Designed miniproteins, single chains. Designs and how they scored, part 76

Each design is a single chain, and the fold is of that chain. pLDDT is the mean over its residues in the fold that is shown.

## One batch from the design tools (miniprotein)

Design m2643
Fold by ESMFold2-Fast:
Structure m2643 (fold): chain A 89 residues (1-89)
Amino acid sequence: MAELTVTIELLSRKTARATARAADEPTPVQLTLSGTDEGTGEVITETSIGRVAQAVIHAPEASDLAKITAVARSEASGSEVTKELTVEP
């Protein structure tokens, strides 16, 4: 079975980056990175596709990110991995 890895990096309270890759070479990975806006509760979403997929999200000017979720999916194997990060003050 394809082994997916996904990492979330909080660059600031307003910006998060996620990176996803598959162990099966050369398997494309679809990465969906979502963050919840702390002020409004709205979800900000970015999607990337590649052998190593990377996505970045940025909160609106007046708000910070509260919860970040990264979902990585392998098209070839159908394997899916979810990672979550809660942003603390």
Scores: mean pLDDT 74

Design m2644
Fold by ESMFold2-Fast:
Structure m2644 (fold): chain A 78 residues (1-78)
Amino acid sequence: SSELEESIRKLEEALREDVEELKKKLPEIEKEIAELEKKLPNSTPEEQLEIKRRILALEILLDLHKGMEEYLRRLEKE
């Protein structure tokens, strides 16, 4: 029982740290998306596919951060 509680605490702590680290990276992520979007019109079809995949992955990180931050705000609000 205590082992399970300890494991849950460690997981929650790791998730909170990941959210904070991701928050610090948000400006860099947004900048990379903007730079990739600027490259799209002048890229080959193969390069466009890779660029679009990278943008999608970065957008997923932004959405994940927003979702987690919203849940944490709800928990902290009272």
Scores: mean pLDDT 80

Design m2645
Fold by ESMFold2-Fast:
Structure m2645 (fold): chain A 102 residues (1-102)
Amino acid sequence: DPERLERLELRRQRFLENIPSLLELLKDVELLSLEELFKRMEEAKKNNDQAALTEAVSSILKNALLGRLSPEEIRKAIEKLRELNIPDEIIEGFELLLEEKS
């Protein structure tokens, strides 16, 4: 049940905010907007920076897995990944997440 999993994850995040040691670690981890992540992917591809490219793609995937991306945003991500010739194996993962969010 994706909706139940999403609610449990939201409750977990809220609970973690009440733990001071974990709260300090989470405050420095601000997830960038999808547009900023796309920009980072394009720059990484242009510079042949495989580490930066992998990091940006992983950040988008994490946001999708956490239910933070709408189906429209996941579709935009799939289009950008195809445009940048990201491996089909990674794109397939995003397509499966899109099906679960329908």
Scores: mean pLDDT 69

Design m2646
Fold by ESMFold2-Fast:
Structure m2646 (fold): chain A 85 residues (1-85)
Amino acid sequence: KAAELQAFLDKYGIKVSSSTVQKLAEILSDLQFNAWLSSFESTFAANPEASKGITENDFLDMLATFLEKVLGDKETAEKVRSLKK
């Protein structure tokens, strides 16, 4: 999961600390990770410019919003938000 997350971030030029990547891989279930990855790949394919200039905090907000609004998992969304600096 951590390696797959890092490959996604590298592909889109999003800079996230290695410690945050590791924590996200531990927080997210396989189901949540796969659902998120599919959604974000689709989003960035539709809007390639949307991946430019994304900060670590922006990325965490996008992921938390997906977890809360799409998957209905507010508790996991709050865990992701707690990683923001």
Scores: mean pLDDT 77

Design m2647
Fold by ESMFold2-Fast:
Structure m2647 (fold): chain A 94 residues (1-94)
Amino acid sequence: MSKAEELLEEIRRLERELLEGKVSPLEAAQRVAEIAEEAIKLDLSKEELEEIGDAIQRVLLRAYLLAVEQGDEEAAREIIALGREISKRLKEKL
């Protein structure tokens, strides 16, 4: 499996764990931030980095919506802040 495929599998696993309630929305957001930094270090192709970025954005949106549903306003704010930083970091590499 390529390193890009391994990161995508990790993101898919994290999304599943988030939906199953095995990880909190904020923990999921923090984990995809770590995956974004790892992806940036790997000198991936533009196409691979865009695919990983799209997968990360799906997890962040899900985490945000779950935090809002749970009434966790602090977690929702932190998830938005992490999402902005991730988007900025990925755009700088694209």
Scores: mean pLDDT 86

Design m2648
Fold by ESMFold2-Fast:
Structure m2648 (fold): chain A 76 residues (1-76)
Amino acid sequence: MEERLRELVKRADEIAREFERLGYPERALELETEVAMLMIGYAVAKLAGDEEAAEEYVRRLEELVRRAEEELERLK
């Protein structure tokens, strides 16, 4: 789980940097903000021992990254 979460965060950062490089810094910031919010939710769920909620935040992060990649492809 932790390794998968780390990979998703790294991929989101790469996508955000691409948005910034293409001249969309506001979209990059929005993506980074959404990632940060999901990471906070994941951390709170883990501290509470709510593994189901933690897994749900990972799924939401996967969906966020997928949609961001699709959006990035449309901008090219």
Scores: mean pLDDT 85

Design m2649
Fold by ESMFold2-Fast:
Structure m2649 (fold): chain A 97 residues (1-97)
Amino acid sequence: SSLERALKYLEEVIERLKRGESLLNVVLPKELLLAYPFLAPFVQALRLWEMGEREEATEYFLKAIELETNKELLEKMLEIARLLKFEDAVKLIEEKL
């Protein structure tokens, strides 16, 4: 399912963050971007974070959270927000769960 593919993508991001690996080479299928609008600002947040643009990365991450209501996806985004130390994103997701 598209949900299983989106969750698998977020799990890959989590594992790469835990290993200190680059996120720029994680393949995101275009079909998932159409199914889950949160992924576009989410991917932009990860790119900005890798570039050291932490303030802008946080803004795009918050935008991604606002676009998503699925609890399983939000739980994976919460783990990512904690790994990135995006405190405002952590608080916003916890309020939505």
Scores: mean pLDDT 86

Design m2650
Fold by ESMFold2-Fast:
Structure m2650 (fold): chain A 80 residues (1-80)
Amino acid sequence: SEIREAIARTVEAARANDLEALRREGARLVELVSRLPAEEREAVVDEFQEALRPIYDTLSPEVQAEVERIHRELREIARA
């Protein structure tokens, strides 16, 4: 799934502390989710959260802030 690959790339960018890659992969994930049927969007938001939760406390403050920004944008799209 393109969505699962996008989540995996976002997680890898966060793990690598690569803020540029995280912004790029996060933007791609947001775009892909915006094109999904509304009923499928919440499941992707949950999958993103679960994928990042185990590593979140190990991330730099800048990467944590960007992860929170992406998560907020995904939640807003899912609730629209």
Scores: mean pLDDT 87

Design m2651
Fold by ESMFold2-Fast:
Structure m2651 (fold): chain A 100 residues (1-100)
Amino acid sequence: SFLEKLIAIEESQIALLDEALASTDLQELRLKAGLVAKDYEIVLELMKKENAPEEIIELTEKIYELAKEATRSTDLAEAKRLIAEARKLTEELLKKLKEE
């Protein structure tokens, strides 16, 4: 189902965000943040086409913006702060998707 596919995607995104947080190099973090942002851009379009609840769309947009901001960061600590916030919101999103 669409829901099962979203859950699988969000679990994959958490793994990628964990890889970004483990990065010791700003350029590596920015590349991984870029991959997260690209995936969420596609997911957001799909969510809108499938008329996903507005709450789910808004939460996904917030995660996307945080990942995009991390790709523009010039400081590793600030980039990691943005990715940590994105990861927290992704966990909240995954929890909501698993709740009926």
Scores: mean pLDDT 88

Design m2652
Fold by ESMFold2-Fast:
Structure m2652 (fold): chain A 68 residues (1-68)
Amino acid sequence: GGVSGPNLRELQLLLAKRGLIGAFRADGVYGPDTAAVLEALRKWQAEHGLPVDGVPDAATLAAVRALL
């Protein structure tokens, strides 16, 4: 919960730019690729001392964008 389509799509696009997921998977839709995106987000949150919740809120997206 707590995830909107635009926020999920932004996270997918950021991870795609890093090559962690395929560019064509950045559609903001919950699917098989979303589990991999959320897992990557949780690992990134743990590495950067953020709460490990896997939620791509605006603050998380801003931090990811700044550090990626």
Scores: mean pLDDT 61

Design m2653
Fold by ESMFold2-Fast:
Structure m2653 (fold): chain A 70 residues (1-70)
Amino acid sequence: SFSAAELARMRRAFAAFDTDGDGRIPASAVGFALRTFGIDLSDAEVAALIAAGDTDGDGLVDYRALVERL
């Protein structure tokens, strides 16, 4: 489980990579965004987060909805 502080950091990390401001980032950016903000997850953990956030399979992660569910 993630703490409230970790979830807040994840939201900020994803928002920094959301250049369009639409609440979505490319799945390929998820791992890099998290590591940039000091959240070091394995490739398997990053893949699990992408699967949880990319519910429609379009390669974009709705990170606002994802963080609210974690």
Scores: mean pLDDT 77

Design m2654
Fold by ESMFold2-Fast:
Structure m2654 (fold): chain A 94 residues (1-94)
Amino acid sequence: SKIEEIVEQIKKVIEEAKKKNLSVAETIERLWKLVENESTAVKMAVASLEYGMLLGGSERMSELEAIDVRTGEKLTTVEELGALMKEVIEEAES
């Protein structure tokens, strides 16, 4: 599906950012650039991820501890962040 495709692209950006140890701020900028022409639901999901990443307080992607703003749970892996993105998009489109 188109949702699966965009989630995989988001996961790829996060994985690359972790490998290169980019700043969290630069990673957020790259995510927004990736989704600039996507639906409102996708943009809402990126906004939620941005807030969670900033709330976690990590400066670098190698040390990332994001917070799921819905649950307060810590998210550290590409898989966990991808699952959050998929859930937020699906909820926003329902």
Scores: mean pLDDT 85

Design m2655
Fold by ESMFold2-Fast:
Structure m2655 (fold): chain A 77 residues (1-77)
Amino acid sequence: MKLELEVVLYLLYCQHQGKSIQSISELVGLTQGRVSNLLKDRDKLLQQVSEDDLNIFCQRHQVPPALKQELLQLKKL
């Protein structure tokens, strides 16, 4: 999986946890503008993530089932 795709998945996970864009930018070492741009492009970036890549990410980071379902819906055709 491309690094950008993994970063987007991690940003969505942090946002689901109620973290602000400012807190997320500090955690991932990106500017708030870059975080905002990645979140704006989330639908396009999620289309590049395979279901297998998404499953591996969710298992590795212990992503809640509710968020995994939301990510799958955002990825849907």
Scores: mean pLDDT 75

Design m2656
Fold by ESMFold2-Fast:
Structure m2656 (fold): chain A 73 residues (1-73)
Amino acid sequence: MKTGRAVGHILRGISAEMEGRWEEAARDYLEAAKLLDPNDPLRKKFYQRAIDAYRKAGNEELVKEAEKELEKL
């Protein structure tokens, strides 16, 4: 079930964020967002959280790619 996989990625993202592993947190939040229904308001929230985490990791290329994906939603 896609929802169950999304929850798994959310929990992994939170764990990585608590450890200061920002790029891993961003990747998990982005995968969670992609696994949520397109109309789920949490989908945009997790894209935004992934963008913030990539920015904290200093990965400007991945920030731009995630922002492009969010703009298409």
Scores: mean pLDDT 80

Design m2657
Fold by ESMFold2-Fast:
Structure m2657 (fold): chain A 99 residues (1-99)
Amino acid sequence: MKKYVSLAVTKSKFSKEDSKTSVAKAEVKTKLGTAVAEAKSGEIAEAKLPDGGKLIVSLSDNGAAAATGISNIEIESLKVSVKGPSGEAVAENKKSFVI
């Protein structure tokens, strides 16, 4: 079975105090619905997609956030955001690769 993969990366400028209160949020949209995962600094979080795929999000202590969506159906969009006291950084990918 073919898999659809989408990747999104963003980075916010973090101070050491920003890393304690900052959250990375990933949102993936497919024709069957939306899945959301949130990670705190130093964490990796996962959510299950409606099609049985998965969404993975990570946030590093330096403010780099990465999200990966893996789906059995086409991913319409993958958005990753980092929100903290110093502001918000957002990246959106509206393309998926078939593997």
Scores: mean pLDDT 78

Design m2658
Fold by ESMFold2-Fast:
Structure m2658 (fold): chain A 80 residues (1-80)
Amino acid sequence: GKIEFVPDPNIDGAKVLKVEGDATIKVTSGTVKVYDKNGNLIKTLEAGDVFTPKEGDILEGGFNLEAVGDGTLTLGYKAS
């Protein structure tokens, strides 16, 4: 799988995270806060954690990720 920051079509200068894989992501370094599309905090993840985000989920923090498996998903991203 691949993980890429792409331009957000709704917000000038912002980026969203595009995941190509099974939509399952492994945190390889750092700490990630996962919010749903409505801005509610779902989970805080650390290096070594594996999670399956949903379309429109937002990731916040300083981290590196690895996509595992097949599928495509678009996520929001907010830098800490």
Scores: mean pLDDT 71

Design m2659
Fold by ESMFold2-Fast:
Structure m2659 (fold): chain A 99 residues (1-99)
Amino acid sequence: NAVAALEAAARKAEEYARQVESIDPDTAKSLRTAAELLRKAAEAARQGNRFEADVYLSLAIISLTVAILGAKRKGNEKAYSLAQEALTAVADAGRAVEA
């Protein structure tokens, strides 16, 4: 279920943002932006708008890439690891959207 996969990825990104808020607020902000974009992708998928879902999914990937690069630059290993895990969840959700 593409909607469920996108919503699960959004919840994971939001949870990871909370875990890194005190150590890397910039990475937390990028993770929250990704979560919001993933929720918009889920809503588009629910409405059958595959193109709009793909656009929001792509924007979420960009936001997570910013989070990963920012955390790596700052040497925040936990933020880097969690941002990478969020990106993996988005890749899994993307496969569900294509099915």
Scores: mean pLDDT 86

Design m2660
Fold by ESMFold2-Fast:
Formats: sequence, structure tokens, C-alpha cells
Structure m2660 (fold): chain A 95 residues (1-95)
Amino acid sequence: MEAEVRKLQAEILALYKKLYPDASDEDVAAVQAYLDKLIAIGKELGLLPETAKYLRGVKAALVYELTGEVNPEDIARGEEGLRKLREAIAEKKKK
């Protein structure tokens, strides 16, 4: 699972650079840092499958912006993955 989410991270970064060719090194580094933190949180919470769903949804959204190709299943599953991640993060912040 971790290898799968890391592969999705690499694919998302490649698509981001393709969609935003004028993006600065700082912008690219910020996207990479965000994805690294998200994967680390998913791993800590035991939610790597939900993290993978969310990242597939992000990838599908970027593919849509770049090509017009729609993948509604990956987008819907991505939204569910994000919801579960947000709930788990919110619970972790409650002391």
C-alpha cells in the first residue's frame, strides 16, 4: 500500500508540472511537502487505503483539467477517502 501511494504521489507531481509548466520550484516543493505529510498521516492512522483513494481522486481531477477525460468513480472514491482522513485528523486533534 505505501508503495502504491508513493507511486500516486509521483504521478500527481508529474501531472501538476504538466498542467502548470510555469510553476516555481517553491510551488512544486510545496505540493510535494503536502503529499508527503498526507501520506505520513495516513500511515500513522492506518488509513493508507483511504489515502490512496484520495490521491487517485486528485490524479483524476488533474487528468480531467489536462485532457477533459472524466473518471467519476475515482473522484467519488477520492471524496470518501478525504472525508475519512479529515475525520481521523479531527479526532487526533481532540485532547
Scores: mean pLDDT 80

Design m2661
Fold by ESMFold2-Fast:
Structure m2661 (fold): chain A 75 residues (1-75)
Amino acid sequence: SELEEKAEETAEAEIAAASEELGVDLSDDEKLREELTKIALEMAKLVAEGGSREEYRRLGEEGAKLLEERAEELK
C-alpha cells in the first residue's frame, strides 16, 4: 500500500514535470498515469529488494519513453 501510494505520487510528479518540459498537458491521461505508476512501483521494489542498478535505469528509460511518445501524439 505505501509503495503503491509512493509510486502514484512519483508518476504524478513525472507527468507534471514532463508536461512543463514538453509543453503539453499530460495530466488527464489515465492510461499513461497507470503505466508510469506500474514502472515506479517496479523500481521501488527493486530498491527494496537490492536489485540491479542497470535494471532500475532501464525501467526509468522506459517511463521517459512513454512520456515522450504520448507528448508526441498530442502535438
Scores: mean pLDDT 81

Design m2662
Fold by ESMFold2-Fast:
Structure m2662 (fold): chain A 66 residues (1-66)
Amino acid sequence: MSLNEKVDELLSSMTDEQLLQLARAVARARGWPVTDENVKRALRELSEQLRKMGLTRAAEKIEALV
């Protein structure tokens, strides 16, 4: 019902490739070179932030990619 619940469901249903594309976009937005290392860093920071927000399904899905 809340936006956060919809985001958790959406992110947890995404494919590994879709999540990697999202992480590449985050790296670009932060001005980082789009390397595998920075993509993994973006995934780690995203999963940590999602856990702090209570979006545990999305966080666990992303953690599996690192």
Scores: mean pLDDT 79

Design m2663
Fold by ESMFold2-Fast:
Structure m2663 (fold): chain A 73 residues (1-73)
Amino acid sequence: AREAAEAGEAGARAGEAEAARGLALEDAAKAAAGAIRGMGDGLSGGLAGVRAGRAAGDEEAAARGEAAAARGG
């Protein structure tokens, strides 16, 4: 039995802990991804709007993007 046995034990422990946490993180990630995915499709337009707004001196669009990102985290 080589490091494979230790890796198996460590992997089992990590897998169990990660499975328990992964479930919560996966659900949270899916929820966040769902919200961001809807924003992602509009992000191209939003980014163009942010760039145009910044060029015009408008930072409202940038603040919206930042707020959305903060909510996602």
Scores: mean pLDDT 56

Design m2664
Fold by ESMFold2-Fast:
Structure m2664 (fold): chain A 81 residues (1-81)
Amino acid sequence: MEEEREKLKAELQKLIDEANKLADYFRQQGNEELYQKARELAMEAGEVLAALDAGTISVEEAKQRIERLKQELDRLKAEAE
C-alpha cells in the first residue's frame, strides 16, 4: 500500500510540474483563460497529493482523480499546440 501511495504521489508531482509549465507558457502567450485552467489543475493535483499524504483519500479514489487530472492536462497540452 505505501509503495502504491508513493507512486501516486510521484504521478501527482509530475502533473503539478507539467501544469505549472503549461501555465507559464499560456501566460507568455497572453492567454489568461488557459493560464487559469493550468493553475487550477496544478492546485487541484496539489490538493490530491496533500489528501493522499494525510490519508484522507484512498488509493482507489486517488487513482480516479489522477486519471481525470491527466485527461485535463492532455486537453490543455492540445490547446498549447
Scores: mean pLDDT 84

Design m2665
Fold by ESMFold2-Fast:
Parts: C-alpha cells; structure tokens; sequence
Structure m2665 (fold): chain A 71 residues (1-71)
C-alpha cells in the first residue's frame, strides 16, 4: 500500500538522521524525501497526505540548507 511504501522510506530517512553531518548521508536523505513527495503527490487531494507532503517539503528544504553549509 501507499502507507507501507511511505513508511519504509520514512524508516530509511530516520536511520540516516544521526549522520546528517555527512554530505553523502544528506544526499541520500534528500533523495528519500523526494521519493516520498512523488508518492504523496499522487494523493494530494487527501487532507492527510497533503499534510504529510507539506512536512516532507519542510524536511527537504532543511536538508538542502544543511548541505549548503557543509559545501
């Protein structure tokens, strides 16, 4: 299901969080968030998935900002 696929990607993202000082881990995190957003965009008419999509966008922006600081 969509929920299972998103859950698996979120689990992988959470497993990378302690390593978000490393550029490679941040790049992988950005990739995972983009995959989550793509899955959720198919269901953006649902208020529940819209909230998750907005959260994913915030996480993506945060990771991109951290990446810029690491250079």
Amino acid sequence: SLEEKVGELVYKLESLRPYFYDKEAIDEGIKLVKEIKELLEEHKDSPEYQAMLEFADRVLKSLEEIKKKLE
Scores: mean pLDDT 79

Design m2666
Fold by ESMFold2-Fast:
Structure m2666 (fold): chain A 94 residues (1-94)
Amino acid sequence: SSELREELLRLAREFIELVKRHSDNPEALAHAERLEALLEEAEAAETWSDAQIRRIVTEALLALMELAREKSPVTPEAARLLAEMLRVADELLA
């Protein structure tokens, strides 16, 4: 599942980029920064634990919740990216 791991990393980076470019919400940005650190750890790791995959998705979800709470116009696009990340994560956890 190296292709699935690469897809999750790509989607998560697109999510981080979207939050950083379109949000000034410090809580959303903090979750994006934690997500970015998790991706750096994931890229360095030969294998991924279920806990690591869940943490990646959790930080993205928490960032999305902050965007939704503030009624950010980027929320629907962020939600689409998270939905794709959840699909890939589900396949990795199978």
Scores: mean pLDDT 88

Design m2667
Fold by ESMFold2-Fast:
Structure m2667 (fold): chain A 73 residues (1-73)
Amino acid sequence: MTEAENLLGKGILAAFSGDEKKAVEYIKKAAEIDPKKVVEFYERPDVREAVESLKDKHPEFVKTFEEAVEAGK
């Protein structure tokens, strides 16, 4: 697993744990390291389902992730 993939996984886990601030920080760090890997990670069906499930509870995390994906294209 690359450092970017590790950070992306930690970001999702932090969001599910209720730590939206830390989740956002992990996604931003991953995007700085490897923006293309952020796009590849988001393309996974399980990741998209996880992010979709968080839209109501953690909108800032979802917005940050989606912005990072668009920037990585």
Scores: mean pLDDT 82

Design m2668
Fold by ESMFold2-Fast:
Structure m2668 (fold): chain A 84 residues (1-84)
Amino acid sequence: SMDDIYADALQTVDAVWKDIVAAQKAGRRLSDEQRAILAQIADLVMQMRQLKLQGSSPANVKQMQQLHDQLKALAAQFRAMLAR
């Protein structure tokens, strides 16, 4: 369902924020490139929220899944950059 996809997206965002907190506690600062990726992640979450507000349809479920796939890819990229 759209609610399940959105809940999974929020869990992905939570994992990213926990990685940021861990990096900050270790004295590491985010780069401009990392901040740009975070802005893209925030935009995708906002798009998913707007889609959820429009209501469930087959087209909206498909679009929600596409946005979720993009979010997961950006989150993986961000986490890989933090691990460097």
Scores: mean pLDDT 87

Design m2669
Fold by ESMFold2-Fast:
Structure m2669 (fold): chain A 85 residues (1-85)
Amino acid sequence: MKATVTVTVNTDKGSATVTLEFETGETVTKTFTVDGHEFTVTVSTELTEPNKARVSVTASSEYTSQSATIDATKDQTLTFNLKKV
């Protein structure tokens, strides 16, 4: 079953929104830039937990990484507020 997550990443220097479509058992990754800093959003799903997806944002060394678990059966929106280290 396919679902979509829209992820907004807010930093002290700006924000970006990315949309990822994913299917159960897949891991999908999208990389984007906010004010010259690279961020990667990863959505991971497991066949043993088909109703759950883990969404993570990995940042450059200047920001903390964050993650959340979402319902993989629904289209959802997540907002991450990243703080400078």
Scores: mean pLDDT 77

Design m2670
Fold by ESMFold2-Fast:
Structure m2670 (fold): chain A 87 residues (1-87)
Amino acid sequence: SLTVEELKKLAEEGIESVKRYADYLIENEGLTKEQAIFYAEFQLDLLKRHLLELARADPSITPEQIAELEAFIDKKREELVKEIEKK
């Protein structure tokens, strides 16, 4: 069974990967910040959906833990968007 801590680690790793590639797209491919944010938000929506589906499918994960995971992902998403806006 997956633990909430393992799902949070997968979220952190996925968000870091998205950040790294968004930075690459701005620096090397000439994307605007708006385009990079669109890319990041799209990828994070897919990641969030996948991780929450995994959490909901596991009977060892409580509704409170699922809410915690969702809040964690949403906070990290907001932080990433703000970082891209700041350069």
Scores: mean pLDDT 86

Design m2671
Fold by ESMFold2-Fast:
Structure m2671 (fold): chain A 56 residues (1-56)
Amino acid sequence: METVHVKIVDENGNVLADFDVPKSEVGIKVEEFLKENDYELISYDPANNVFTVKKK
């Protein structure tokens, strides 16, 4: 199973989370982070696996 390096950043580019996960689990792990920390997803960069979020 291929592992990918995922970064979750705020709208100013500050890194909030940085982890390695199986490709099949990326969506689940990001969704869990959003729920736990009251963030919403703004955008996704698939080339770099960067998810940009902001506080609700």
Scores: mean pLDDT 81

Design m2672
Fold by ESMFold2-Fast:
Structure m2672 (fold): chain A 97 residues (1-97)
Amino acid sequence: SLEEKAKELEEGARNSEKAGEESWERFKKLAEEGGKLSDVVAALSGAVLSYIGASTNYLLGARLVPEKKEEFEKKAEEALEKARKVLEEGKKLLEEK
């Protein structure tokens, strides 16, 4: 059913949010410990792209189940805001050293 497909997308979004959190923690650790710049940037990129992926899953879910459109669109916007904040904080952390 479309409801089951929307639940699968919501689970995918939550998994992407978790991956974003894990990549963000890895970025902070690498930046603080003086890891290779390529590894630091890859971790930051991974965090940003994971939150964008979460937003995409929520937006697709909103299209499949109109009754949950507002809820999923709000979660999608929140995921995009997390991506923006992660990028902004990441820039600051790289400039502090």
Scores: mean pLDDT 87

Design m2673
Fold by ESMFold2-Fast:
Structure m2673 (fold): chain A 117 residues (1-117)
Amino acid sequence: MSEEEKIKLAKARIERMLQHIDTVESILREILPYLTPEQQARAEAILERMQKVKEELEKADPSDFEKLIKLAEEAVQLYREASRLFKEAGFTNEAKLFERLAEDIERQLNVLKKLAE
């Protein structure tokens, strides 16, 4: 694969990850009032960390595959933390959605790891 093709693919993966973060943030904010105070604090911590990942992805050089891999790994962890929180809170459908989004980011992560080779 050419370097130009690698960068084009990395840009497409960044765009997909950013779209998923926006979706997850929207759902978390919508559900926040229905959570216990302890669960709200956990959700707000996830949102803060997710905002940092989003800001780093928006600023990321598409050729910096190592940084993109690290950001994708952080996003997967955050989505799984959110899925566990929602499962505990009884939001089973949202928990399943967040697990599916984590699986999609893991597929993007595997692509980025191939680009780093």
Scores: mean pLDDT 83

Design m2674
Fold by ESMFold2-Fast:
Structure m2674 (fold): chain A 83 residues (1-83)
Amino acid sequence: EEKRKLKEKAIELLNEAAQLLDAGGDPSRVRELLTEAAELFKKAGDETSARMAELVRDNVDDPNAAAFAEIVAAITKLDLERE
């Protein structure tokens, strides 16, 4: 399943971004991961998850950014499991 694999990869990138944010990692690297995740969601036709990933990307300096990325990953994973 092409779309499923794209979503799975995007969820992996969201989790990686969340871990980097929690560790105080490079914000530029976090933005790259979130941009790639958003593009993968768009390719999968998941505009809602793509928009959520973009919102986290644009707010990486927010103290809750890591929590937001984790929530997006959890929501998209639950949606994928229901497909």
Scores: mean pLDDT 83

Design m2675
Fold by ESMFold2-Fast:
Structure m2675 (fold): chain A 81 residues (1-81)
Amino acid sequence: MKLSAEEFVEAVRKLAETLAAAGESREAILLYIKWAVDEYLGKDSPKAKELKAELDRALAEAESIEEFVERALELLRKYLS
């Protein structure tokens, strides 16, 4: 069953917070978010490809896990609304 955009963003937020609390790296969290995007949109979706490129940029520009997660969630809201 396909989640709404808001439900998907909230699920990703909870996933990222759980992974961060478990001591996972920003790079590991990014890989899980990319996997979730592929499951939600389809790996061959042009929108998924563009969003994943923007997520790579968000990781490169963020100074902390918290900043990366917030930027990633903002990108998900922007692309999935």
Scores: mean pLDDT 83

Design m2676
Fold by ESMFold2-Fast:
Structure m2676 (fold): chain A 61 residues (1-61)
Amino acid sequence: HMEEVLEELRKKLIEQYEKNREAYKTLADLFSKDTSEEAKNLALFYRMMADYYEKKIEELK
């Protein structure tokens, strides 16, 4: 059934977004420990990307 296919695709998409979120969180934490301006800017960017995927997960329910 179409509904079963859509539910499975939604679950797989959520799993992918969760992996992306965790990857960006890890990168943000790594670069946040550096004192350089470039690393601080990268940490901010990666936090924004993690937040973006968190929002995508919430939208999919």
Scores: mean pLDDT 83

